# Designs tried in a protein design run: designed miniproteins, single chains, continued (2). Part 80

Each design is a single chain, and the fold is of that chain. pLDDT is the mean over its residues in the fold that is shown.

## One batch from the design tools (miniprotein)

Design m6964
Fold by ESMFold2-Fast:
Structure m6964 (fold): chain A 66 residues (1-66)
Amino acid sequence: MAPLTVEQAAEALARAARAMKEKHGLSDEEIREVIRQGARALQNAGLITPEEADKAAELAMERAGV
């Protein structure tokens, strides 16, 4: 898989988090944890760097409204 930009990673994580919130009624704290876990998964897959993972998670939280 090709490397992701911070913007692409953040948008994907925010979209997934919004879907999980709508489907399961997760709290803001649970959604933040989902985003953090997703960012670390992308980092572990080599799609983003550790520094980019932190930025992507922060941006995704903002976009998901949490």
Scores: mean pLDDT 81

Design m6965
Fold by ESMFold2-Fast:
Structure m6965 (fold): chain A 75 residues (1-75)
Amino acid sequence: DLEKKGEELLEGAEEFEREREAGKEFSENVLLQAEIARRVGEALLRIARGEDVEEARRELAELEEELRRLRAEVE
């Protein structure tokens, strides 16, 4: 269910942006993780829609690795 996952990630990104507009402060690491999650959501939607599937899958793998690295840096 890649389409649902992609939509959920994009919805989460919109909610995150609303929280920022409401004055909630986030660390640089959290901001970077949120941006990567948005890009992952976009890539998942492209795969679900059959658009640029091979390139989107490659991008998704790179984004997942970057997100894993950023999460590890918090520890």
Scores: mean pLDDT 76

Design m6966
Fold by ESMFold2-Fast:
Structure m6966 (fold): chain A 64 residues (1-64)
Amino acid sequence: MEGLEYAKKGGEAALAGDEEKAAEYARKSAQHGSSGFAAATAMGAKDAGLEKAAREATEWAGQA
């Protein structure tokens, strides 16, 4: 499932501190019907201090 692959990449980017990639992949994950994974990515990004990625992931998680 494409959304799952985006969720994995988003989580990996968040752990690496790549805020732009984390936000992009979280959005794509939510758009492909993986809102739960987008929410998980938002939590990881928030814990890492990546506010932009966390905000964008949370927004798309609620929208999916």
Scores: mean pLDDT 64

Design m6967
Fold by ESMFold2-Fast:
Structure m6967 (fold): chain A 56 residues (1-56)
Amino acid sequence: SEEERQARIEALERERRELYEERVEGLMESLGFDRELARKFVEMVYDTELYVARNM
C-alpha cells in the first residue's frame, strides 16, 4: 500500500542518514577513496535506494 511504501521510505532515509559517515569511512579504508569521492558514491547509492523504494 501507499502507507507501507511511505513508511519504508522514511525508515530507509533515517537509517541511511545515521550510517552515512560510517559508510563514507568504510569506502575510504577499503577502496582508498578520498573523502569527497566516498561521499559522492554513498550519496549516489542512497539516491538509488530511495528511487527504488519510491518507484518499484
Scores: mean pLDDT 78

Design m6968
Fold by ESMFold2-Fast:
Structure m6968 (fold): chain A 59 residues (1-59)
Amino acid sequence: SLELMGEMARRSRDAVMLTEIGAALARQGRLELAKEYLAEALRIDPSNERARALLEQLE
């Protein structure tokens, strides 16, 4: 369900939602998928500090 919500957020270019889904995936230990969603959030909004901080924590 998180993956489906993430695809919907990606199609709507919702960087905030992609960031929150990435954070939820990271909490579940799905680190590679979390990185993909956080990277996409940064592609949409490069100034998103929350997505950047979370992605740095996972790298």
Scores: mean pLDDT 82

Design m6969
Fold by ESMFold2-Fast:
Structure m6969 (fold): chain A 83 residues (1-83)
Amino acid sequence: KLEKRIELLEKELPTLSPENQEEVKELIEKAKKTPDKKEAEEYLKKAFEVVMEEGVRKLAEAVERTIALSREERLARQAAYRA
C-alpha cells in the first residue's frame, strides 16, 4: 500500500543527513502529487534507495569509528598505566 510505504519513509527521515532528508521529502511529495500510481511507486523506490544507501554508509562509518575508539582507549590506557 502506497501510504504505508510513505509512513515507513517518514519514520526513517530523522536518521538521514540533511541533504538526503530533503531529497527523500521531495520524492515523497512528488509521489503524493502525481495522479499516476506507477510514477508514484517509482518516486518511492528512489526514496528507499536513498535511505538504504545512507544506511549502509552509516553502518560502515559506525564500524570504523568503533575501531578508532578502541585504538584510542588502548593508547590512553597504555600511557596511564605504564608509559
Scores: mean pLDDT 76

Design m6970
Fold by ESMFold2-Fast:
Structure m6970 (fold): chain A 80 residues (1-80)
Amino acid sequence: SPRDEMIKLLQEMVRLAMEIEEIPETEIAQQIQQLMDAIAAGDLAKAKEILDNMIKKMKEKDPEIAEKFAEVAKKLLAVL
């Protein structure tokens, strides 16, 4: 189902973000909560902005993980 796919993609995004030791878990949790709130509100423009900001910050720390995260984010946006 679309909901199951969304949950799976969100879990994969959290897993990838947590691999970057330089980003605090509390910051990741806050950003994912903001993303989930935007999705629940149907605000796809805000969801995309949050994802783009996360990817930019991750790319500064670990470009390889950021690229994997961007691929999952693209899949998430496709199922919304």
Scores: mean pLDDT 85

Design m6971
Fold by ESMFold2-Fast:
Structure m6971 (fold): chain A 87 residues (1-87)
Amino acid sequence: SLEAQREAERRARVLELVREKLKKNYGISDEEFDELLAKVEEAIETDPAFRAYYERLQARIEKESKTEEDRLEGEANLLITLIFLVK
């Protein structure tokens, strides 16, 4: 659907923003980013406390975002936070 396409495009933009910020600000390579992203995804699947933290912040971002730009920034900042929790 069009909505599913928009969500996929948003996810791709969030990943691009996070990849660029981590490379520029922390010297994290593309390979290290891919490894850290996999660790975040595994933690969401296997750790109930980590998943609950993620779901709580994701819901807050969805509720409080007034613009698409606010949502992109919120989701990017959440992913950066999760990456540093598993790093």
Scores: mean pLDDT 86

Design m6972
Fold by ESMFold2-Fast:
Structure m6972 (fold): chain A 81 residues (1-81)
Amino acid sequence: ATEEALQKLSEGDKAMREGNYEEAAKKFEEAVRLDPGLVFAKIALINAYRKAGDFEKADEVERELAETAPPPLSERIRKAL
C-alpha cells in the first residue's frame, strides 16, 4: 500500500473510533482512490458507509469487491460485512 493510502486509512480509523462515520467514509474513500488494491480499505469503507446509514453505497462497494476477489476471499469478505 502507498504511505498516503495508509495515512488516510489511519485517519478513517480514528474517525470510526470517535463515532464520526461520515468523516471516516470520506477518509476511506481517499485511501481507496490512492490504492485501489488495498482490500482492507474497501472493507473499512463498506463498514463506514453502513454505520453512516448509506447502505446503497456500501452495497455498491461490496459488489465491486466480490466481483474482483477470488471465490474463497469473496466469501470471507461477504461474511465479514
Scores: mean pLDDT 77

Design m6973
Fold by ESMFold2-Fast:
Structure m6973 (fold): chain A 118 residues (1-118)
Amino acid sequence: PETVLTVAVLLRVTTADAAARAARAPEIAATARRVIEEELSKVPGVLSVEVEVEVEAVGPTVLRLSVLATITAEDLEAARRAEEHLRTVAVPKAVAAIKALPGVTAVEVERFEVGYRV
């Protein structure tokens, strides 16, 4: 039976100044979505991936990214592989990619929550 994996990731992104925060917010969101979608699509047994990213300004130089990944996997084992790959590869890669953007000074993972539906 197909298994649906839902993962909520909360990222805190600090920029050098308020101008960098405003200018980079769309690129930060797009980078998070792209990296996570690309990495999850590589996992054997993953049938579909949907990634939504909400961006909130929580301070003059701070953005909060709420990332919601909904993964449909062929079975529970494939869903478990997707969760492991997301935690150990995709999220670290997204953090590194965002931190490489001009004007970004820090990226922190504040939350990683997982739900399964069979």
Scores: mean pLDDT 89

Design m6974
Fold by ESMFold2-Fast:
Structure m6974 (fold): chain A 67 residues (1-67)
Amino acid sequence: MKELEKKATIYLVAGNIELAAVPLDPEAARTAIELYRKAIEYFEQAGDKEGVELARKHLAEAERLLA
């Protein structure tokens, strides 16, 4: 499970970096969404409920910026 948690964290951080670029690049929001979805998948596989909830909050923020 440790490898899945590490992968999830990497995707979560990458998504946060992309989300920070959204005011300059609208495609960054789409990239962030993809990265957060991967983070959710890895946290779910790891059984990390806190990680899933955190990643879902970030995903919702990124999706809101595209709407």
Scores: mean pLDDT 79

Design m6975
Fold by ESMFold2-Fast:
Structure m6975 (fold): chain A 58 residues (1-58)
Amino acid sequence: SAEELAQEAIKLAEEAKKRGDTVGADHAIFVARHALKTGDEELAQRALEIAKEALKNA
């Protein structure tokens, strides 16, 4: 669901912020929050991809 994907994205993004990638993580959190408001699963999946990339780059 959009909610589950967005919550996972936020969790990974917060981990990326702790490791030093604040820009990528903040972008992922922004997209994930929008997905939560709209119920957009495609947007939630995009947020998760951004969060994974931020964590990988941290």
Scores: mean pLDDT 83

Design m6976
Fold by ESMFold2-Fast:
Structure m6976 (fold): chain A 69 residues (1-69)
Amino acid sequence: GHMVSAAGAAAGVLALGGLGLLSPEAARRFKDAVLSLGDGEITADQAAAAVAAVAGERRGRLFRQFLES
């Protein structure tokens, strides 16, 4: 995958999670999908940086913690 695809998936997870619409299982599955897309192409740091560029540095940091959990 590309950074913009990972950013889209990450933003979707954050938006749905923030609204309480995404179950913990669905959030985990999306995290796994983002990491799979990034495997060899995008690191967790790059995915978090893409989220930070779209949603601000604080949300980027929260997303990085989410990817590491």
Scores: mean pLDDT 58

Design m6977
Fold by ESMFold2-Fast:
Structure m6977 (fold): chain A 72 residues (1-72)
Amino acid sequence: SLEEETLAHWERLAETIVERSKTASEEERKTLKERFEEAYKQLLNWMKENNASQEVIEKVKKIAEETLKAME
């Protein structure tokens, strides 16, 4: 389904960002974090506008929170 594809894509993006942050400079890591936060805001807005299920929205939020903590 579109929701499953969206969630899988978001998980892949999160994993990629975490991996890139491991070898990034402090400045590069800040840029990666800012870009990820922007993508997260856009995704949440799109999901809410399109009445995505609460369960999928919660999963997206949890992935974002875990990713941002991992980049700390």
Scores: mean pLDDT 85

Design m6978
Fold by ESMFold2-Fast:
Structure m6978 (fold): chain A 75 residues (1-75)
Amino acid sequence: AKKLLEQAKKLVEEAEELLKKGDYEKAMELADKAIELAVQAAKLGGSEIVEEASKIAMKGNEVKDKAEEKLEEEK
């Protein structure tokens, strides 16, 4: 659980940086992976991990929404 949570946190931070740089496709990919790992960590861990995993998933969804909106504007 802890390793999955650490990986999810790192991926969501990288996704946020890519979003700021305008790499929307890669930002979405990393955000998706971060959400997936956060969900897995929540299933394996206790209440403390669930809370942090929920925050990571929320950030990941925000990155995905913003990146998707920008990609639609660029089409």
Scores: mean pLDDT 79

Design m6979
Fold by ESMFold2-Fast:
Structure m6979 (fold): chain A 108 residues (1-108)
Amino acid sequence: EKKDLAISYEFLGRYYYQKGDYEKAIEFYKKAIELDPNNVNAYTLLGNAYEKLGKYEEAIKWYQKAIEIDPDDANAYRKLAEVYRKMGKTEQADEWDKKAEEIEKRKA
């Protein structure tokens, strides 16, 4: 029930994201998380939307929440590295890339 509605809000968020309406995407991704707080994908998508708006600190916060829920999601670590690199924090970006690589090696 709540998971089905959460998936519907995630889908609406993706729709607005693809249209370039990142503020609407954020609204719907937050609704998805309210209904299913364990939807790790919605946290990553929320981070992606904030990144598109240049709100890098917010993007970092949501990617970190995704990692907290699923510490083995190499993609979330890669997204953190991308944001730190865009902020000019190359050393921190390289550290997150290294963590992603370690996870990928464990899953191989």
Scores: mean pLDDT 86

Design m6980
Fold by ESMFold2-Fast:
Order: sequence, then structure tokens, then C-alpha cells
Structure m6980 (fold): chain A 62 residues (1-62)
Amino acid sequence: GMRIEEIKERIQELEKEREEKKEELSKLTNDHSKILALIGELLRLIGEIFDLESELKKLEES
């Protein structure tokens, strides 16, 4: 399993990727296919962050 510090670092990296994808999305106006693709990537990043935060909570409660 991951150490607490490794999980925290990974969450920070994923949050940075999320902000970058969010900015890319904000620059699109009429390309629905690209918008949907970026939304899919954002949902994946949000899900991975949530899973890591859940893991972190379990480790901190032990």
C-alpha cells in the first residue's frame, strides 16, 4: 500500500492536472466532442482523487 506522504503527493498532482483540464475546458465554446472528452478526463481525475482521499482517511484513522 501507499504511504500517507505518497498519497498526499499524488492527490496534489491530480489536483494540478484537474485545474489544467478545467482551464482547457473553459477555452472551448463549440467543440462538443472535445468538451465531452475533457469532462470524461475531469471525472476520472475527480474519482481518483476521491479514492485516494478515502485511502488517506483510512490510514489516518488506524
Scores: mean pLDDT 81

Design m6981
Fold by ESMFold2-Fast:
Structure m6981 (fold): chain A 68 residues (1-68)
Amino acid sequence: SAELDEAVAAFRAGDYEKAVEHAERVLKTSTDPELKQQAAALLGEAYRKLGDPEKAQEYWRLATELTP
């Protein structure tokens, strides 16, 4: 999705706050479990980079629950 692509691009640019914004929007609006899983995994990595290990762990847990 375009929104997930923007989240990935922001993450690669080192803009972790922007990556979080776009990835959270994917979780809120997507009905596709695969896109939600990818967004949750990206949120886990982004929060890890931002120094928020508790949120990183929560989103990694969500990503594993969404994995088929």
Scores: mean pLDDT 84

Design m6982
Fold by ESMFold2-Fast:
Structure m6982 (fold): chain A 55 residues (1-55)
Amino acid sequence: MEKIEKARELIIKLAKFYGRAPSKELLKGIAKRLGVSEETVKKILKELQKSGKVP
């Protein structure tokens, strides 16, 4: 759960910094850094996009 929260926070921060959804390379970096799967990070991104927190 903590790793999922950190991934969500990083995706939001990067999206705000760049003014757009993070690139695939940035998402891979988050997955590797936090030790979660790329699929998990992609699911979090889609959830954040659905909730309007990320473009």
Scores: mean pLDDT 80

Design m6983
Fold by ESMFold2-Fast:
Structure m6983 (fold): chain A 86 residues (1-86)
Amino acid sequence: SEIAEEARKLAEEAKKIAMEALKKAETLEQINQAIGLILRAIGIEFGVEAVEKSPLSEEQKQAQLEAYLRDAKETLKAAKELLESL
């Protein structure tokens, strides 16, 4: 699925950026924000895999993957915003 591939790609990018933010974090609050984004990115990657392997119809898989793609885009945006604030 092209949507699944894009969601995984964006989640992996978000994870890398959040990990860079973690390295630059100076406060416990910033560290916790970075960890949260890393965990969210990992969760999206596993969620996408679970949907693809599920017995759901192609229409239901498409809808769930589109939701994960939106979540991946939001997580990437948040990771970039955090890194830019450090």
Scores: mean pLDDT 90

Design m6984
Fold by ESMFold2-Fast:
Parts: structure tokens; C-alpha cells; sequence
Structure m6984 (fold): chain A 61 residues (1-61)
């Protein structure tokens, strides 16, 4: 079964094509750090994921 971290990474990867290029670049850097076990990067990804989901919901309206 995927870990909570792997599940979060998968969701972030799904969002990358829908993000602006600058935001996508920042998220990719955080993904690399999170995969290396950087817990600070994991927390930043969680915040960025929440922000991206909110933005995508607004764009869908």
C-alpha cells in the first residue's frame, strides 16, 4: 500500500500539468527534496498542494 507521503507525491504530480510554469517549477524542487526525506519540504508541499487545489477549484468556476 502507498504511504501517506507517496500518496501526497502522486497527487502533486497529477496537479503539475494544471499549474502555472513558475509554480510547477517550485513544486518540482519540493518533490525532489521530499523524495530525499526532507520533512520541511513535505510540509511545504502540503501547503502548496492545498493552495493549488483552491486555485484549480476557482478556475473551474
Amino acid sequence: MPTPLERMIARVEELLPHLPPEEAAEVRELLEKARAGDMDAVEELSVRLSEAQTRLSAEAA
Scores: mean pLDDT 75

Design m6985
Fold by ESMFold2-Fast:
Structure m6985 (fold): chain A 55 residues (1-55)
Amino acid sequence: SEEERRKKAEEYQKKGVEAAARGDAKAASDYALQSGLAIGDEERAKRGAEQAGKV
């Protein structure tokens, strides 16, 4: 469902923030990508991964 996808996306986003905090830019980028994919927004997934990689 849409609600389940949103919860999954939020979970991945939180994991991405944690990865960034520990200095793991690759994991942060991967979680950002998965967060976008969970809500079915491929463009948002790509943009999120790009932004995470720049941090």
Scores: mean pLDDT 75

Design m6987
Fold by ESMFold2-Fast:
Structure m6987 (fold): chain A 57 residues (1-57)
Amino acid sequence: SFLDRVARALARALRQYPSPEQREEALNRFIEQMKALGMSDEEIERLRARVEEALAA
């Protein structure tokens, strides 16, 4: 799905940050941008979950 592609691309970008705290900050900043563009809370939660899964793999 589109969200799965976005989540994988974002996880790859987040891996450039050395700490979990920096990764969470970058993810939250991206989420704020997506909310501003009209992404729903449900879509945000799905995106966050998929990013966390991709980072754990």
Scores: mean pLDDT 81

Design m6988
Fold by ESMFold2-Fast:
Structure m6988 (fold): chain A 73 residues (1-73)
Amino acid sequence: SELLKRAEELIDEAERALAEGRYEEALRLAREALKLALKAMEEDPEEVLRAIGLAIRAIGLQIEAARRLGRKL
């Protein structure tokens, strides 16, 4: 799925941004990745397990980035 490929790319970018201390960018990228993973689950039920895995990673990145920024989700 193109949606899952893009979600994975955004998660990789968010992980790099987080490692570099770019917390606002990491949060934005992780939010975009979550939206794409959720859309992929709606459009292709056969990809649901992969989409769930990416969604969990995206949520974890959002929590960590938000915590570093002093924000609540």
Scores: mean pLDDT 85

Design m6989
Fold by ESMFold2-Fast:
Structure m6989 (fold): chain A 69 residues (1-69)
Amino acid sequence: MSEEELEREVAYALAVMVAALLKRITGDQEKADEFIERARKAYQEGNVEEVLRIAREAFELGDKLLEER
């Protein structure tokens, strides 16, 4: 794999893992599925920065939801 392909795959894996943790912690399946779908689309388009941004958004949402519980 090229370095760019590897970075994209790692970023996508991180986004999926974060979405899975978000679902596990909050129970919000729809929100987790939304992040996974957004990450998948960005991954298919080769946009590593967008995949990482999506992962970051999921982390930030998880923090807020945990604080509000």
Scores: mean pLDDT 73

Design m6990
Fold by ESMFold2-Fast:
Structure m6990 (fold): chain A 102 residues (1-102)
Amino acid sequence: MLTQSPTSLTAKVGDTVTLNSTASADINGQVEWYKQKPGEAPELIAKNTQNAGADSRFSASGSGTNFTLTISSLQAEDEATYLAVGYENGEKVYGPGTTVTV
């Protein structure tokens, strides 16, 4: 199981936002971060500690059970729910998400 904090936050364009996820079990450092907009499928934005997209403003870090996603130079289009996804015992596990409002 993954937890995420904060549950929601409001920020402004140009801000730096930090999102956290904690795993209740050993996921061997394997975490993916997804950006989900209302009515849309989740899009992969970072995998483990690597940016998965072209946008270098997203930075992922973490090991063991603690993982962080940082969004720098926040843009209006970054308004979304950010989901942490891990793998426990071969199964995909989803966090509850952090909702970012810009």
Scores: mean pLDDT 76

Design m6991
Fold by ESMFold2-Fast:
Structure m6991 (fold): chain A 86 residues (1-86)
Amino acid sequence: MKVVLTLKNPSSAQAMAGLALGVDMELRGAEVTVTVSGDTLTITAENVSEEGLEQALAFAKGLEENGAKVEIKEEGDTLTITVTSP
């Protein structure tokens, strides 16, 4: 499964946490690409394990509980998570 995590206007702590998630996914066999464009951080992970998928969803839920806007879309084999900080 492919996961695309987009962090819009992230704090330094949110950006670091997103990068740590990407590293964990890569250590579990995913192919991870990180792109930074202005105030947007995008982490694209291919071949994500079920555990990596659960961690991505838990991460998004944690940010939503802290006031971020979270949008989750599943299209075929791709899970897209967009997080916008207030």
Scores: mean pLDDT 83

Design m6992
Fold by ESMFold2-Fast:
Structure m6992 (fold): chain A 94 residues (1-94)
Amino acid sequence: SARAAAVQAAIRALEEAARILDATGDLELEIYAAMVLMQVSIARRLLEKGDVDGAIAAAEAALRALKEVAEKYEVPEEFLEAVRRAEEALAAAR
């Protein structure tokens, strides 16, 4: 389904953003990365079970955490690009 494909694209972008945060070596950003990856894991499991709406909700929770990081911390430009891709993909899944 087009919605499922959009959620998969969002999951990939969220994983990329989390990996960028983890690579910074900042403990606080590493904790945010771990929380995001947990939500991504939940979204993947729900998507595999056919729960597209549940997967969207988990991905939106991950995106909110990443947006909070962007507001409060100094982050690489590639992180902001990954967050933007995740937001666009989730908008397409609506």
Scores: mean pLDDT 88

Design m6993
Fold by ESMFold2-Fast:
Structure m6993 (fold): chain A 82 residues (1-82)
Amino acid sequence: MADVDVEAARRESIEAVDRLVEEGKLDEETAEEIKKLLEKAEDLSGLYMVVIYIAVLITANPEDEGLRKLLDAVVEAIERAS
């Protein structure tokens, strides 16, 4: 099997964060924090830690539709890279 393209998954995830901020669906402070975590993700496990972090934020803020869209986008980016 080809190696998981962690760089592609990270890049697509960061792009999704930026898109949601531009659409007004994600606040800039949360976006900056998530982007920093994505930039520190060195492998697939690091990317899944970001997924867990977003999931925890959703449980604390269940009305935040932007966080739910971001979670879906990050998971899809990881699946596409696999």
Scores: mean pLDDT 81

Design m6994
Fold by ESMFold2-Fast:
Structure m6994 (fold): chain A 100 residues (1-100)
Amino acid sequence: MKPIDHSKPRLLVSILISRHPDRPDKVAIFVDTLDPNSRVVASEQYVFELPSSWSLEEAKAFAKKYIEEKYPEYELVSESESVDPHDPNTTHVVLVYQPK
């Protein structure tokens, strides 16, 4: 991945992937558009129910494809993954995209 260029706008994408045994799997995608001064200038939220047969990697691939199709002028520059501290069945993925 390329290093983050702090002089460019960026998309901060927070993805929550919930895989509970007693309910449908869900992906919540939060997209904050940041200007070069790190001000949030736009914010969007999308929630999808996923097939329970999908792996965590398939859920992440779905979310990435969804963002890439909406923002084709942007490229992925950073990715991190963690388990939600309040819900062990929820994985939090943070993606940073910048203009190509």
Scores: mean pLDDT 78

Design m6995
Fold by ESMFold2-Fast:
Structure m6995 (fold): chain A 60 residues (1-60)
Amino acid sequence: STVEEINRLAKELKEAAEAGDIERAEELKKQLVSVASTVSPVVAKVAEKEGDELIKEAKK
């Protein structure tokens, strides 16, 4: 279930970034990192980095 939550949040984050909705993407990144933190600090760190990259791409 946690893996499914992470997958859904990552998908929503990509969709928000692709739509150029930076504010939503940042909120989804926070939620993704929070859920990932319940798995491990390493997974949370990876989620934050990947989310940041997606948001940076959206800001082109």
Scores: mean pLDDT 82

Design m6996
Fold by ESMFold2-Fast:
Formats: sequence, C-alpha cells, structure tokens
Structure m6996 (fold): chain A 55 residues (1-55)
Amino acid sequence: SSSAKKKLLELIGEILRLIGEEIDLELAGKLTEEEKKKIEEEIKKKMEEMNSLEI
C-alpha cells in the first residue's frame, strides 16, 4: 500500500540520518560510548519496524 511504502521510506531516511549523526560525532571526537549505544538502539528499533512492515 502507499501508506506502507511511505512508512518504509521514512524509516530508511531516519536510519540514514542516525548513521550520519554517528559518523559526524566520531569525526568530531565527540562520540561517547553512551551516545553510540543510544544511536545503535534507535537504528535497531527502526530496522525492526521495517522488518515488521507488510509490503
């Protein structure tokens, strides 16, 4: 459905944004272990949501 496709694209966009944020923080020398774990947990949740979508 169009709704499921929209949600999939939104989740992909969110995951890519989170990966970019982690890279930027690492390059700036500001990526803490706590921040890394938080970002990884957020990405994991988004990936699980994608896997649960019926396309």
Scores: mean pLDDT 83

Design m6997
Fold by ESMFold2-Fast:
Structure m6997 (fold): chain A 65 residues (1-65)
Amino acid sequence: MTEEEKFENLLAQIRRLAESYGLTDEEIDELIARAKELWKQGKSLEEVARELFRRLMEKIDEKKK
């Protein structure tokens, strides 16, 4: 599997997880946009995954308010 394929798979997994927690399409698009920006900056897949997980958790916590 290429790094690009792993990145696309990561985005799909994050989308599915975010949807399961009740995030809106707008909130999911924000997460995906951030992932793509980090990827364009040359960040590793692991760095992108860590940042996405952190932001996903922040959005889930916001939904509880």
Scores: mean pLDDT 79

Design m6998
Fold by ESMFold2-Fast:
Structure m6998 (fold): chain A 62 residues (1-62)
Amino acid sequence: MPLDLTARAVRDYTATRPGELTLKKGELLHVLAQVGPGVLLARSLATGEVGLVPGSVLAPVA
């Protein structure tokens, strides 16, 4: 499902699966799509990297 949302990492997160992003708390991301229950495809605004992130580590900024 396409989302086009901006979100912030609420905590540090280390990638645990292939294709996941490693995040720092406070990092801003552009959420591109929901690819599964609780799993989002996002781009880091700090690094430009695209990957999967658990929805539980993100909060909307607006």
Scores: mean pLDDT 78

Design m6999
Fold by ESMFold2-Fast:
Structure m6999 (fold): chain A 66 residues (1-66)
Amino acid sequence: NAQEALNKGKEALEKGDYETAVEYFKKAIEIDPNNIEALDGLAIAYRKLGKFEEASKYLKKTIDLL
């Protein structure tokens, strides 16, 4: 479910495994496209990977849902 994917993404972020965090947050968004926490987590993970354009895209999506 979306919550399990979200939790695994958060664990990956804590471990510094940003590629794995992207995979799990993407899975959470695939299940729940408007999951603000997953969209924010994905933006953070992309920023940590130096993928600033992707990070900005998901950050904007998060803001648009607020």
Scores: mean pLDDT 83

Design m7000
Fold by ESMFold2-Fast:
Structure m7000 (fold): chain A 64 residues (1-64)
Amino acid sequence: VSDAEIDRGVADLLLAVANVLESKGFYDEAIELYKKAIELYRKAGDEEGVQLAESNLKKVEEKK
């Protein structure tokens, strides 16, 4: 397993947890996890993951 594969997997988990936190109204916590997911997707070279996490970050910032 490559480092990029691990980083992407962790980013996917952070994105999922952030979505749950956002649904419960924990916007500050969700924002922090979305930012960490973006960083890990960038390290993994996953441009699709970066765009997805950035889209979710923008949406939660607008709800705050």
Scores: mean pLDDT 83

